# Designs tried in a protein design run: designed miniproteins, single chains, continued (5). Part 75

Each design is a single chain, and the fold is of that chain. pLDDT is the mean over its residues in the fold that is shown.

## One batch from the design tools (miniprotein)

Design m18766
Fold by ESMFold2-Fast:
Structure m18766 (fold): chain A 55 residues (1-55)
Amino acid sequence: SKEEIERLKKEIEALKATIEQLKADHPNPSALQQEVIDTLKKRIELLEKKIKELE
């Protein structure tokens, strides 16, 4: 539904904001911090794919 797509878009924007905050707070991220950032990026990719399937 359109409402589901809007919720997914909001989740993507929140995840993007979290990644930017983590990058700002950790200019030289540890391996563990980089793993967290990479996991969030993969989550965004999956949500974008789901939106494409619903459109």
Scores: mean pLDDT 85

Design m18767
Fold by ESMFold2-Fast:
Structure m18767 (fold): chain A 66 residues (1-66)
Amino acid sequence: SAEVVARGLSPTGAMAAALLAIGEGGEVRVESGKETTVTARGLDPEGARAVAAAAESAGGQAEVRL
């Protein structure tokens, strides 16, 4: 399984990334501060790439671990 950590997200971007990760069957943690971080685990490689792409299109930065 794969993991995605996405940082530098707005609340709207974080919601979009989190909902996509849940739809892909992942476990999601959202941490809010000055900026929002989304961590998604238990993804397949396809789901991980989709979540990372969504986070980056929302202006965040994503790291994928396979």
Scores: mean pLDDT 82

Design m18768
Fold by ESMFold2-Fast:
Structure m18768 (fold): chain A 89 residues (1-89)
Amino acid sequence: AMEEAGAAGAGAGRGVAAGAAAEGKPVAAAAGAVAAVGAGVEAGLRGWGAEEAARRAGEAGAAAALAAGSPAGARGALEGARRGAEEGR
């Protein structure tokens, strides 16, 4: 199903992020970046357009940045999503 297909990509990012957070490894930030790119691409492929792709990528990146303990990274991801939505108008 679509949820299972989405979980395959998100599962790799979340699983690595969770494991890295527990072990204190910086891999969580890299996993978050991959998840954000994956979310954006998936939204674009489904025809939701640049605004929706930017929003989903920003949300995925912000969540992963917070998991890695980087609130500045979370702000950057959300700000990028907002600008993408505005430019798509």
Scores: mean pLDDT 52

Design m18769
Fold by ESMFold2-Fast:
Structure m18769 (fold): chain A 85 residues (1-85)
Amino acid sequence: SEVEAALAKIRAERPAVGGRLEEAYRRIEAGDTSPQTVGDFIEAIANLGVPGAGEIAVEAVRRIAAGEDVRRVLTEAVLRAAGLF
């Protein structure tokens, strides 16, 4: 899938942060949308060291606070961080 390709790209370029991002994403896929898991995911995005990562993280927080679907928002954040959106 496009998300799997994005996660693989991020992990290849940033192994430690990319690994944490993938772990948080798998928890969300398994149905864990707790504030802790969502927070871990957003923190991993913000710390990727790619251009615009902080802005992607802030936008994800705003969209979730506005009531948008958590899984959709976080999927789009991964794609944007990978340069695929």
Scores: mean pLDDT 82

Design m18770
Fold by ESMFold2-Fast:
Structure m18770 (fold): chain A 75 residues (1-75)
Amino acid sequence: KPSEEEFERDVLLALGEIMLAVARIIPNITDEVKKLIEKIEELVDQMRTASLEEARKLFEEVVKLMRKIDEIVKK
């Protein structure tokens, strides 16, 4: 059985994957939004091999980029 820390890391990765999937289905995206999605893809990929502490920091960046996409789309 994985440790509680490994479980938390895997949950953060799963949430990152879900956020990326949601971003990819946004209709009528601009080139700016597409670049933000590409950056989220890189961050989520990095989370696959990250420690828990690294995964937390990477997840915070994913959340920031998702908020930026939301601001652009709502404009």
Scores: mean pLDDT 82

Design m18771
Fold by ESMFold2-Fast:
Structure m18771 (fold): chain A 84 residues (1-84)
Amino acid sequence: SLGFEELEKKLKEIEELIEKARELGKEGKKEEALELLEEARKQLEELKKLIESHMPESEEKKKYLEKLEELEKRIEEEKEEIEE
């Protein structure tokens, strides 16, 4: 089953990718930054599928899905910032 420890670890990995992409973007390394954001997006989509498939319907599931939606929005915002 999908444990909270595994979920939190995967969320942290996605957040770290977004933070690293932001740093690379500030350094003018746009291509590398965009590659990390694409990796974060892929990991987020995989985690969303994992939550949908393995977590029972609950307020906790809803809160985690809302957190993933916030991370997806952050990825798009960082991508727009870097592409400018």
Scores: mean pLDDT 83

Design m18772
Fold by ESMFold2-Fast:
Structure m18772 (fold): chain A 58 residues (1-58)
Amino acid sequence: GEASVRGGREGARLAAELGADDEAANKGGTYGSIVAGETGDAELGARAGAEKGAEAHA
C-alpha cells in the first residue's frame, strides 16, 4: 500500500543520511516498508527502517 512505499523509501533515505551503505540502506527500506504496512503509519515505518539500516551498517 501507499504507507509501505512511503515508509520504505523514507527509511532507506534516512539510513543513508546516517551513513549506511547501499546494502544496509536497502535492508532499512525493506523493514520500514513492512512496519509501515503493518501499522498503516509511514512515519513510524520510516523511523524503524532508518534504525534497522543504521544497525545493519554498524
Scores: mean pLDDT 79

Design m18773
Fold by ESMFold2-Fast:
Structure m18773 (fold): chain A 55 residues (1-55)
Amino acid sequence: AEFEAAARRYAQELVDSGALTPEQLPAVEQAYRDHARFTGEVPPLAKVKAPAPAA
């Protein structure tokens, strides 16, 4: 629950700042969730780097 909300906020902030396009939101959210699941906590925004979509 909290991981999902944090992932959405992280992705949205990157779009708002112009660092990301809306098409990249799903990949960024997934990377944030993966990080949170690995550490067992909600990751801080400064510690998680958005992955470039590599397809």
Scores: mean pLDDT 62

Design m18774
Fold by ESMFold2-Fast:
Structure m18774 (fold): chain A 96 residues (1-96)
Amino acid sequence: MADVLRGLGDIYIGIGNLLEKRGDFEGAAESYEKAADLYVQAGDYENSGIAYLKAGIAYRKAGNEEKAQESFRKAADYYRKAGNTELADEAEKLAS
């Protein structure tokens, strides 16, 4: 079950990457958020943090600073949950 959820998360990361290449930064960010949620459901907090970080960057490129800051804060929270305090601190800086 968890491996299926991680696999679906990886698919949404791929969709987000494709949308970014096409200049659809809002769509990319939404796909990265879906990936992050799937990784959370799988208990994969490290990949959830990475996916929220990607969502934040994509929202910022889309001009949606409010959602970018929210995504960076979520990335920091999940990096801390994963035990990665260095990446959590970096994500927190991006939210300010």
Scores: mean pLDDT 89

Design m18776
Fold by ESMFold2-Fast:
Structure m18776 (fold): chain A 70 residues (1-70)
Amino acid sequence: MEEAEKLAEEAIKRIQSLVDEGIKNGKVDEAIEKARELARETAQRLAELGAPSDVIRKLNEALAEAIEKA
């Protein structure tokens, strides 16, 4: 569990940073594309680790919130 939670937490922070930087620099579309890619790859690894649906849900919600801010 600890590894899955850490992976999700790190990915969420990265997603937020990517989108925030994209908004600041006017590269929103590029940032959203990278954030979606990271979320997809992370969700796949979380599933491989047997992470509970709640952890994957938090990742997807963070992605949606970051994109909505864009």
Scores: mean pLDDT 82

Design m18777
Fold by ESMFold2-Fast:
Structure m18777 (fold): chain A 61 residues (1-61)
Amino acid sequence: SDRIMIEYAAEEAARRLEELGLEEEARKLVQDARKMADAGTPFEDILAYLEARVREAEAAA
């Protein structure tokens, strides 16, 4: 269940980065989220990470 939710959240965050023209960063973000999930990082921490990275990119655009 959590893995499916993480995949969904990562793809949504990646889409937001792609809209900013950050295709490589979007790909890396999905990979990082999967790596964090595989390492046992709590779901809430992964979501916070994804949101922080998108917010940082939006602020720089």
Scores: mean pLDDT 84

Design m18778
Fold by ESMFold2-Fast:
Structure m18778 (fold): chain A 74 residues (1-74)
Amino acid sequence: SDEEKKKRLEEAIKELEKLLEENKDKLSPQVYAQIKELIERAKEYLEKGELEKAEKALMQAYTLLQHALSQAEA
C-alpha cells in the first residue's frame, strides 16, 4: 500500500541521513552537498505524497553515497 511505502521511505531517509553524517569525513564537500540535496528533495516529495519521485531521489542519493564510500576504500 502507499502508506506502507511511505513508512519504508521515511525509515530509509532516516537511515541514509545517519550514514551520510557518520561518513562525512570520507566524502568530498561537493559529494556530501549533492547527497544532502537529494535527501532534502526526497523529504519534500514525501511530504507532498509524490512517493515515486521521493523513491527516485532517495535511490540516487543512496547510489552516490555507496559509490563514494567504495572509492574511498579502493
Scores: mean pLDDT 85

Design m18779
Fold by ESMFold2-Fast:
Structure m18779 (fold): chain A 56 residues (1-56)
Amino acid sequence: SMELEEKKKRSIEGGAKIGQALGAEVGAQYARKEVLELGASEEEAEKAGRIAKEMA
């Protein structure tokens, strides 16, 4: 749904910001955990972590 996609996007953006402050690996872990908590698959969560790391 649009709402879920927006929440995933915000989780990735949050991870990128954390990555800029605390290191890309920390930001990637944040994005992954947030996306998993939204009910997404493990594969989607791993992808979110990679995107957050690339944006950091």
Scores: mean pLDDT 83

Design m18781
Fold by ESMFold2-Fast:
Structure m18781 (fold): chain A 67 residues (1-67)
Amino acid sequence: MHVPVSEEEIERAEKEVEEFREKHPELEEIAERALEQLKKARETGDEISLAMALIQLGVAKIIAKNS
């Protein structure tokens, strides 16, 4: 069963990435890649693109903690 990605899930992820980018401008490139995946998820409903964006955000948070 294919469950389409909800607009609300994408909006929450976009807000989280934007807040992260504001706090960690040194990691802007990885945040931009996450936003590109979220744009793809919004345009296509692709759950994998949403998952990739969340993985990229998670990696960025780990890097920020170790800096």
Scores: mean pLDDT 78

Design m18782
Fold by ESMFold2-Fast:
Structure m18782 (fold): chain A 67 residues (1-67)
Amino acid sequence: MEEKLEALERAAVIMYAEGVDRETVRRTVLFLGRQWGIPEEEAERAVDRGFELADKLGPEGALKYAS
């Protein structure tokens, strides 16, 4: 579970850092979470954490984190 949540968070960071808009990132990550059997509440938290992390790191730092 934690590994899958971390993967969703990284996916959100990468997509957002690459310039995908927040709504598209959220929809995509929630879709992936559903495919992986992750509860929607947990997937939403992973997306929000990803956005916060990307905002803190900036685009360059977010891409390095996600590498």
Scores: mean pLDDT 78

Design m18783
Fold by ESMFold2-Fast:
Structure m18783 (fold): chain A 66 residues (1-66)
Amino acid sequence: MKKIALVAAPTEEKAKELAKELKEKYPDAEIITLPGVSLEEALKKAEELKKKEGAHVSVYATEELL
């Protein structure tokens, strides 16, 4: 099953930092960064991707969005 990790962060810099960590831990996952989006918006995008691609989608957020 295709694995997708969505990274939600208030800035592009923070999104890239978290994405780098996730790529090291999950090298087979596709990492998609979502800078400037809320956690709620990231969760909605995850649901859309699950339905459209049939993929396992996980959302990761920086502390500012929790």
Scores: mean pLDDT 78

Design m18784
Fold by ESMFold2-Fast:
Structure m18784 (fold): chain A 85 residues (1-85)
Amino acid sequence: GKKEVEEAFERAIEAARAGDIKAAVKALLEAVDAFLASLEKVSSELVARMIGAVLRVLALLLEGDYEGAVRAIEEFKREVLELLE
């Protein structure tokens, strides 16, 4: 549910802040999985937005912009949680 999504995003933020790329990616994917499991239907438009958000975070992590990655994950978390309200 919403709590599992929030907790997974929080783990992703903490890992990104620490520069732990593997842990950040794992937690981010766990957040996406928990979010998709909370939905009865998933549109192609929603899938495209999710892929775009994940790729943006990955790019920032791979560039070593951990502060930028944290901001991107926080924005992604906000968008996802708004969709669960």
Scores: mean pLDDT 85

Design m18785
Fold by ESMFold2-Fast:
Structure m18785 (fold): chain A 98 residues (1-98)
Amino acid sequence: SAERLQRSLEFARELGREFMLRTSEKNIEAFKELLKEEGREIRSEEELLEAMREEAERLGDEFALRDLEQAERAGPGERTIYLGNAALVLLLRREREK
């Protein structure tokens, strides 16, 4: 039925959002750990945003810069997802430079 399909789609969206949030948080922590190993300790979200922006600009990464611009305008949950996406892109580019 249409009602049962609607409930299934709502459940799938909730699971997808929870998965994206958890994955984003892990990517953010991995990026913070990388910076800590390089002598830069991130103590606030403002410091995180600045560090990510500096790295994205250094690498010329338009996708990371776009995600960071979206993060600044987004609510808390969506902001975490955009920051996580930027963190993943920057981590992958760092590995590619090695």
Scores: mean pLDDT 83

Design m18786
Fold by ESMFold2-Fast:
Structure m18786 (fold): chain A 60 residues (1-60)
Amino acid sequence: GEKERENALGLLELEIKTNPEYAEFLKEVIEKLKEGMTPEEVAELLEEKFPDLAEKLKSL
């Protein structure tokens, strides 16, 4: 739902602050989420590089 998307956006923005080297990749993921991908679908894109973040997104 909408609240899950808002929570996912917040988690992705926090990750950019923590790992600024990946900001470009994470911003691309944020755009996919804004364009209608679900938090679960976005989590699949993150599993390789950010497994902990992916788990948090799947838990929303």
Scores: mean pLDDT 81

Design m18787
Fold by ESMFold2-Fast:
Structure m18787 (fold): chain A 71 residues (1-71)
Amino acid sequence: SNAEKAAAYASRASAAAKAGDAAGTREGMQNMVEAGGATEEIARRGEEAAKAGDWEAASLYMAEGVALAQG
């Protein structure tokens, strides 16, 4: 399901963010948007946080995307 795919991508993006991998974080957020597990606005805010090196904020936006996908 889209919710399962979004959760899987969020998990990968979260792991990348915790490791300080900005590129992996961005890729995961992009995949979440494509799977319907995040809005473009959530992804944009997460990307901004990642660019600033704020991995904690990026992780929170990923969690919001997962919650949206789970309904």
Scores: mean pLDDT 71

Design m18788
Fold by ESMFold2-Fast:
Structure m18788 (fold): chain A 82 residues (1-82)
Amino acid sequence: SVDKELAELVKKAKEAFKAGDFEKTAEYIAKLVALAREAVAAGQPLTPEQLRQLAEAEKILKEGAAANPNFPEIFKEALAKA
């Protein structure tokens, strides 16, 4: 289930962020964004649960950028590899 995969990626991103691992945080969120984009491209509209997980990912991205000025570039690199 895509819903379950997005929830697991948010959980892993939160754990990585708490550990101060910005590269893993960015990697998990990049994978989440890639999965959401693939679902939309396949004609599968995002569910309310998927939208909630994306909102949680956005919060982590904002917190990461506030905590580490290099985080936006780390995330950009992670997105390119996803």
Scores: mean pLDDT 84

Design m18789
Fold by ESMFold2-Fast:
Structure m18789 (fold): chain A 117 residues (1-117)
Amino acid sequence: APSARDLVEAEGAIRVEAWREGNQAVARVIYDPDKPVRVRARLGNAEVEVEVTPDSIRVRVLKGEATVIAGDREVHLKEGEEVTLPRHPDGFTVRLRAGDEELLLQIVPAERWEAER
């Protein structure tokens, strides 16, 4: 099975921590809230891009199909489709599901991460 670190690439992140909890991969992306960060996740046959801006989180499926779960919202996306989610200043969590693989993506501002250490 691919390691959790092989599932996620992050551009613009300060730090990325990745691990597995049973059948779920977890990736924590620590970022500078004044800068955009782009995360690319590979889950089964799907490739998903998550772009974090100052006011929103955009999730796009680059290849295959994926289900995006954020709070009480669940949306299934096909290749080329995207969804925009609101960003919370304290960080945000998105679950990505494709085939038998699930990724819990935690997007955390640097100041919040330091306070929780």
Scores: mean pLDDT 78

Design m18790
Fold by ESMFold2-Fast:
Structure m18790 (fold): chain A 60 residues (1-60)
Amino acid sequence: ADAAARAAAEATAAALAAAKTQEEKNRVGHDGSRRLAAIPGVDDERADRLGAEAAVRALA
């Protein structure tokens, strides 16, 4: 669960870095949040935290 959640967050961060428009970044972020929430054993709070951390790292 933890490894899958981290992999999903990192994949979202990489896709955000590769996205060329704000619309693409918004879609990638939304898809990444849904993917994290769908992983068994990841609660909403942890999914939000991992997604936010990955997004901050991608934008830095």
Scores: mean pLDDT 68

Design m18791
Fold by ESMFold2-Fast:
Structure m18791 (fold): chain A 59 residues (1-59)
Amino acid sequence: MEAELKQKIADLLLEEKELTARELAEKVGVSQATVSRALREMEEEGAVKREGKRYVSAS
């Protein structure tokens, strides 16, 4: 379940270049809190990078 969420986030960031946690939550259909947790884990894994309020693919 969590792996599917992270994959959707990664795909959206590759397509859209940069997105906020709110925009990702809206596009994926989950709560902003759920997306923020996944983004934090992905940032620690080096898969995404935070730039201000937006996130970008780091791979």
Scores: mean pLDDT 79

Design m18792
Fold by ESMFold2-Fast:
Structure m18792 (fold): chain A 88 residues (1-88)
Amino acid sequence: SAMKRAEAQKLIDRAIKLNDEAEEALKNGDYEKAIKLAQEAGKLAMRAMELASEAGDRDLILRAIGTVLRAIGLSVEAGLKSGKPAKA
């Protein structure tokens, strides 16, 4: 439905902003903050994928998947860097 597409897009937009904030935290060496922000982004993007799937919008599903993958990548990079303390 149009409402489910609109809600999915809103969640994707929010998840993108959280991923951008996670990347900024990662650049600043704030690894715990980067992980937390990336995890929240991933949750929102997964919910967007559910709504996009219910709406049958393939392009929106792919956009949500891409946002989830970015969130995973940021969380993994922050986790690996926190295991080698640069600011401990």
Scores: mean pLDDT 88

Design m18793
Fold by ESMFold2-Fast:
Structure m18793 (fold): chain A 73 residues (1-73)
Amino acid sequence: EELEKELKELKEELERLEEELERLREELARTSTDTKEGLLRRIALELRIIGLEFERELLKKRIEELEKKIKEL
């Protein structure tokens, strides 16, 4: 059942990433393009979102692999 624990931990990490992504998307939606500071902030947020989306995809693949491994038990 060590694999089930690992799966739970990975799913919890994925949930935290999804929450962070949603928070950043909300912040991006509220960020003004009327100022230079707002535009720079938007660019920084978009780059952060891209990075987290990549991490999310890697976590999802890892979860799928672990789920398949558990399913074969």
Scores: mean pLDDT 82

Design m18794
Fold by ESMFold2-Fast:
Structure m18794 (fold): chain A 60 residues (1-60)
Amino acid sequence: SNFEKGIKYLKEGKLEEAKKYFEEAIKENPENKDAWYYLGLVLKALGKDEEAKKYFEKAE
């Protein structure tokens, strides 16, 4: 799945690839709270703290 690919790229430190796959995972299933949370983590790692905060709020 796109979510599993996001996790793999995140573990490899490939943050832009991880971001793309987590964005696709959210498009396929917006109720996947884990995808919102992990995308928030990727955005924070990319220095996009304000954007990350919005995704963490969606993960609740």
Scores: mean pLDDT 86

Design m18795
Fold by ESMFold2-Fast:
Structure m18795 (fold): chain A 69 residues (1-69)
Amino acid sequence: SSGMAAGDETLTEAAKGLEEETKASSREKQPVYLEAARALEDVSERQGYEKGKREARRTAELAEKRLEA
């Protein structure tokens, strides 16, 4: 796509998939999804994948909120 690396698109889709799992899953699973989302955010940041980083961050925030009592 114009102005974006193919890798950023791939990580963005991975983060969106993880977001859907986060929405559908129990509180017990949220720590696993939070860790996975944080890992995707870190990888995206190191690769300079701005869109992937934002999507992963959003998923991490969702998992974090799902962990709240």
Scores: mean pLDDT 77

Design m18796
Fold by ESMFold2-Fast:
Structure m18796 (fold): chain A 70 residues (1-70)
Amino acid sequence: MNEKKGLSLAGGALGGLSGIKIDPENIEENEEVLRKASKEQQEAAKEAVRDSGEDSPEALAGVKVIEKLS
């Protein structure tokens, strides 16, 4: 089953949403990481964090960074 992986974006390889780490304090650094990720991964991460509710700083920062890159 698909879970809210957007908020759990753990550090690691960008093989999936769980491989992306979104740090709310360091949005600029996350921007470079996501820029190197495929457009598909950027869109998927954006949808995942939005679906999660966007009440967490991590979700808010993630959506903002991904939208700026997309």
Scores: mean pLDDT 53

Design m18797
Fold by ESMFold2-Fast:
Structure m18797 (fold): chain A 96 residues (1-96)
Amino acid sequence: LSEELEKEINRAIVLLALSTLYVAALSQGDEEVARKIREAANEVLKALEKGDYDTAIEILDKAREEVRKLASPELAADAERVFDTVKKMIEEEKKK
C-alpha cells in the first residue's frame, strides 16, 4: 500500500473508533459524554490533516480525562481502550 493510502486508512480507523464510542455514549443516554467525544473526534482529525500529531495527542488526552470524570464506569473503561488505541496509532505515524 502507498504511504498516502495507509494514512487514509488510519484516518478512517480513527473516525470509526471514535464514532463507535460516540454511539455507545448516546445509547447509554450520556449526551454530554457523546458531545465531548464528537468534539474531540473533529479536532483530532483536523489536527491530523495538518500533520500536527502533538496537538492531536493533546486533544485525545484531554478528552480521555473529561470522559473518565463524566462517563459511567463501563463507558469510561471502553473510552480508555479506544483513546489508548487511537493515541498509539498517531504516535506510530508520527515516528515515520
Scores: mean pLDDT 83

Design m18798
Fold by ESMFold2-Fast:
Structure m18798 (fold): chain A 71 residues (1-71)
Amino acid sequence: LQEEIDRGIVELGLAVLRKEAEWAEKNGDTETAEFLRQAIEEVEKLMEQGKYDEALKKVREAIRELNARLA
């Protein structure tokens, strides 16, 4: 159950990160877009390895970093 919940939350987080990356690209914020693309790739690799807890932590770190960059 916990793994299924974590997977779902990670997938929602990935959707948010992808939309933010698209917005950063449209705004010409290449640095933020590049950061988000790398974070998305790392999360996807963790998901493929079945490490959903680590993937979730990575998503949260990426969102925290994004908020810091936008402040």
Scores: mean pLDDT 82

Design m18799
Fold by ESMFold2-Fast:
Structure m18799 (fold): chain A 72 residues (1-72)
Amino acid sequence: SELEKADIIVARSPEEAEFIAKNYPDKPILATSAEVAAAALKAGNKNVILYDPNDPESVKKAIEELKKKYGL
């Protein structure tokens, strides 16, 4: 129910990304690594944003991309 109500979902593992992508193909996924992003894309979600949570510049770019593409 929490995932169903979320406008954006953060995925921290390939298994989490695959689960989210299969169940919520239209929801934006924030992927914390390239491997996580690849898992989401392979599972059919086209709304994947890769970011590094330890890099402030990467976080800023991810927020800007979310606002630009999804109005969030």
Scores: mean pLDDT 79

Design m18800
Fold by ESMFold2-Fast:
Structure m18800 (fold): chain A 66 residues (1-66)
Amino acid sequence: MDDNTRAIEALVRASRARQEGNEEEADRYYQKAADLLGISVEAARKYADLIAPHAEQVEADLRGEG
């Protein structure tokens, strides 16, 4: 998979981990997405917040089902 797809997947996982109260797992995925996209962890958190309401649809799109 290309790095952009993996970064979006990481942002979705970070968003879900945060909603579950697992901040350590969320931070790991934010860092992974930041590294893959070449952005800051703060920017990755902002993108994850934008994706959070659509996380299920984004995951479906990444699997080629959306």
Scores: mean pLDDT 75

Design m18801
Fold by ESMFold2-Fast:
Structure m18801 (fold): chain A 63 residues (1-63)
Amino acid sequence: MSPKEIAEKKAEELREKGKKSGDEEIRKLYETLAETYLTFPEDEELRKESERRVELEIEEIEK
């Protein structure tokens, strides 16, 4: 798959996760992460770092 196709697919998945969470803060985090994937489809390192940061923030909100 091309990086752009992977990023678009991942962005859709992330938006769905945010929508299903029922939490406004978590939804915003997933929307921000989806935008990062769409904006930087070629920068895998940036996307992975952003994903880890969002996951950490979600874990802190959920505990």
Scores: mean pLDDT 77

Design m18802
Fold by ESMFold2-Fast:
Structure m18802 (fold): chain A 85 residues (1-85)
Amino acid sequence: AEKHTEEGVKLLEEGKYEEALKYFEKAIREDPNHAVAYANKGLALAKLGKFQEAQEYLAKARELDPNDPRIKEIEQQVLEIYRES
């Protein structure tokens, strides 16, 4: 799950948002409790302008691991994207 999440993050950095999303979905299938994969799926959805879906996946990430600092960082990134839109 972590390796697929890392590959998805690289694709996000390259602007390949839909391809990144597929990697995060793969990570979730391998580990349905991998909170960081849900958060990164939310980030990819936000980059695609799908803010409602992004919020749903960020909420799930928070429920799975509310104390992960990486999830909080991703939530901040999504908020910034939304505010700049």
Scores: mean pLDDT 84

Design m18803
Fold by ESMFold2-Fast:
Structure m18803 (fold): chain A 60 residues (1-60)
Amino acid sequence: MLRVTATGLSLIRAIALAISVIGDIPEAKVRIEGDTVTIELPDDEELRERAERLAERHSS
């Protein structure tokens, strides 16, 4: 299982990231904890790269 974490997000940005991940990667498990979004993925490197790109987009 792979994990991608984004931190320092406002609540609205965290929700936007979570929705984007669920919409693009339905296999993902997403948890919002304060300013942190944790994305858990199957052992698939392509899905990890995709999740990281989504996290980067929402952290800009």
Scores: mean pLDDT 81

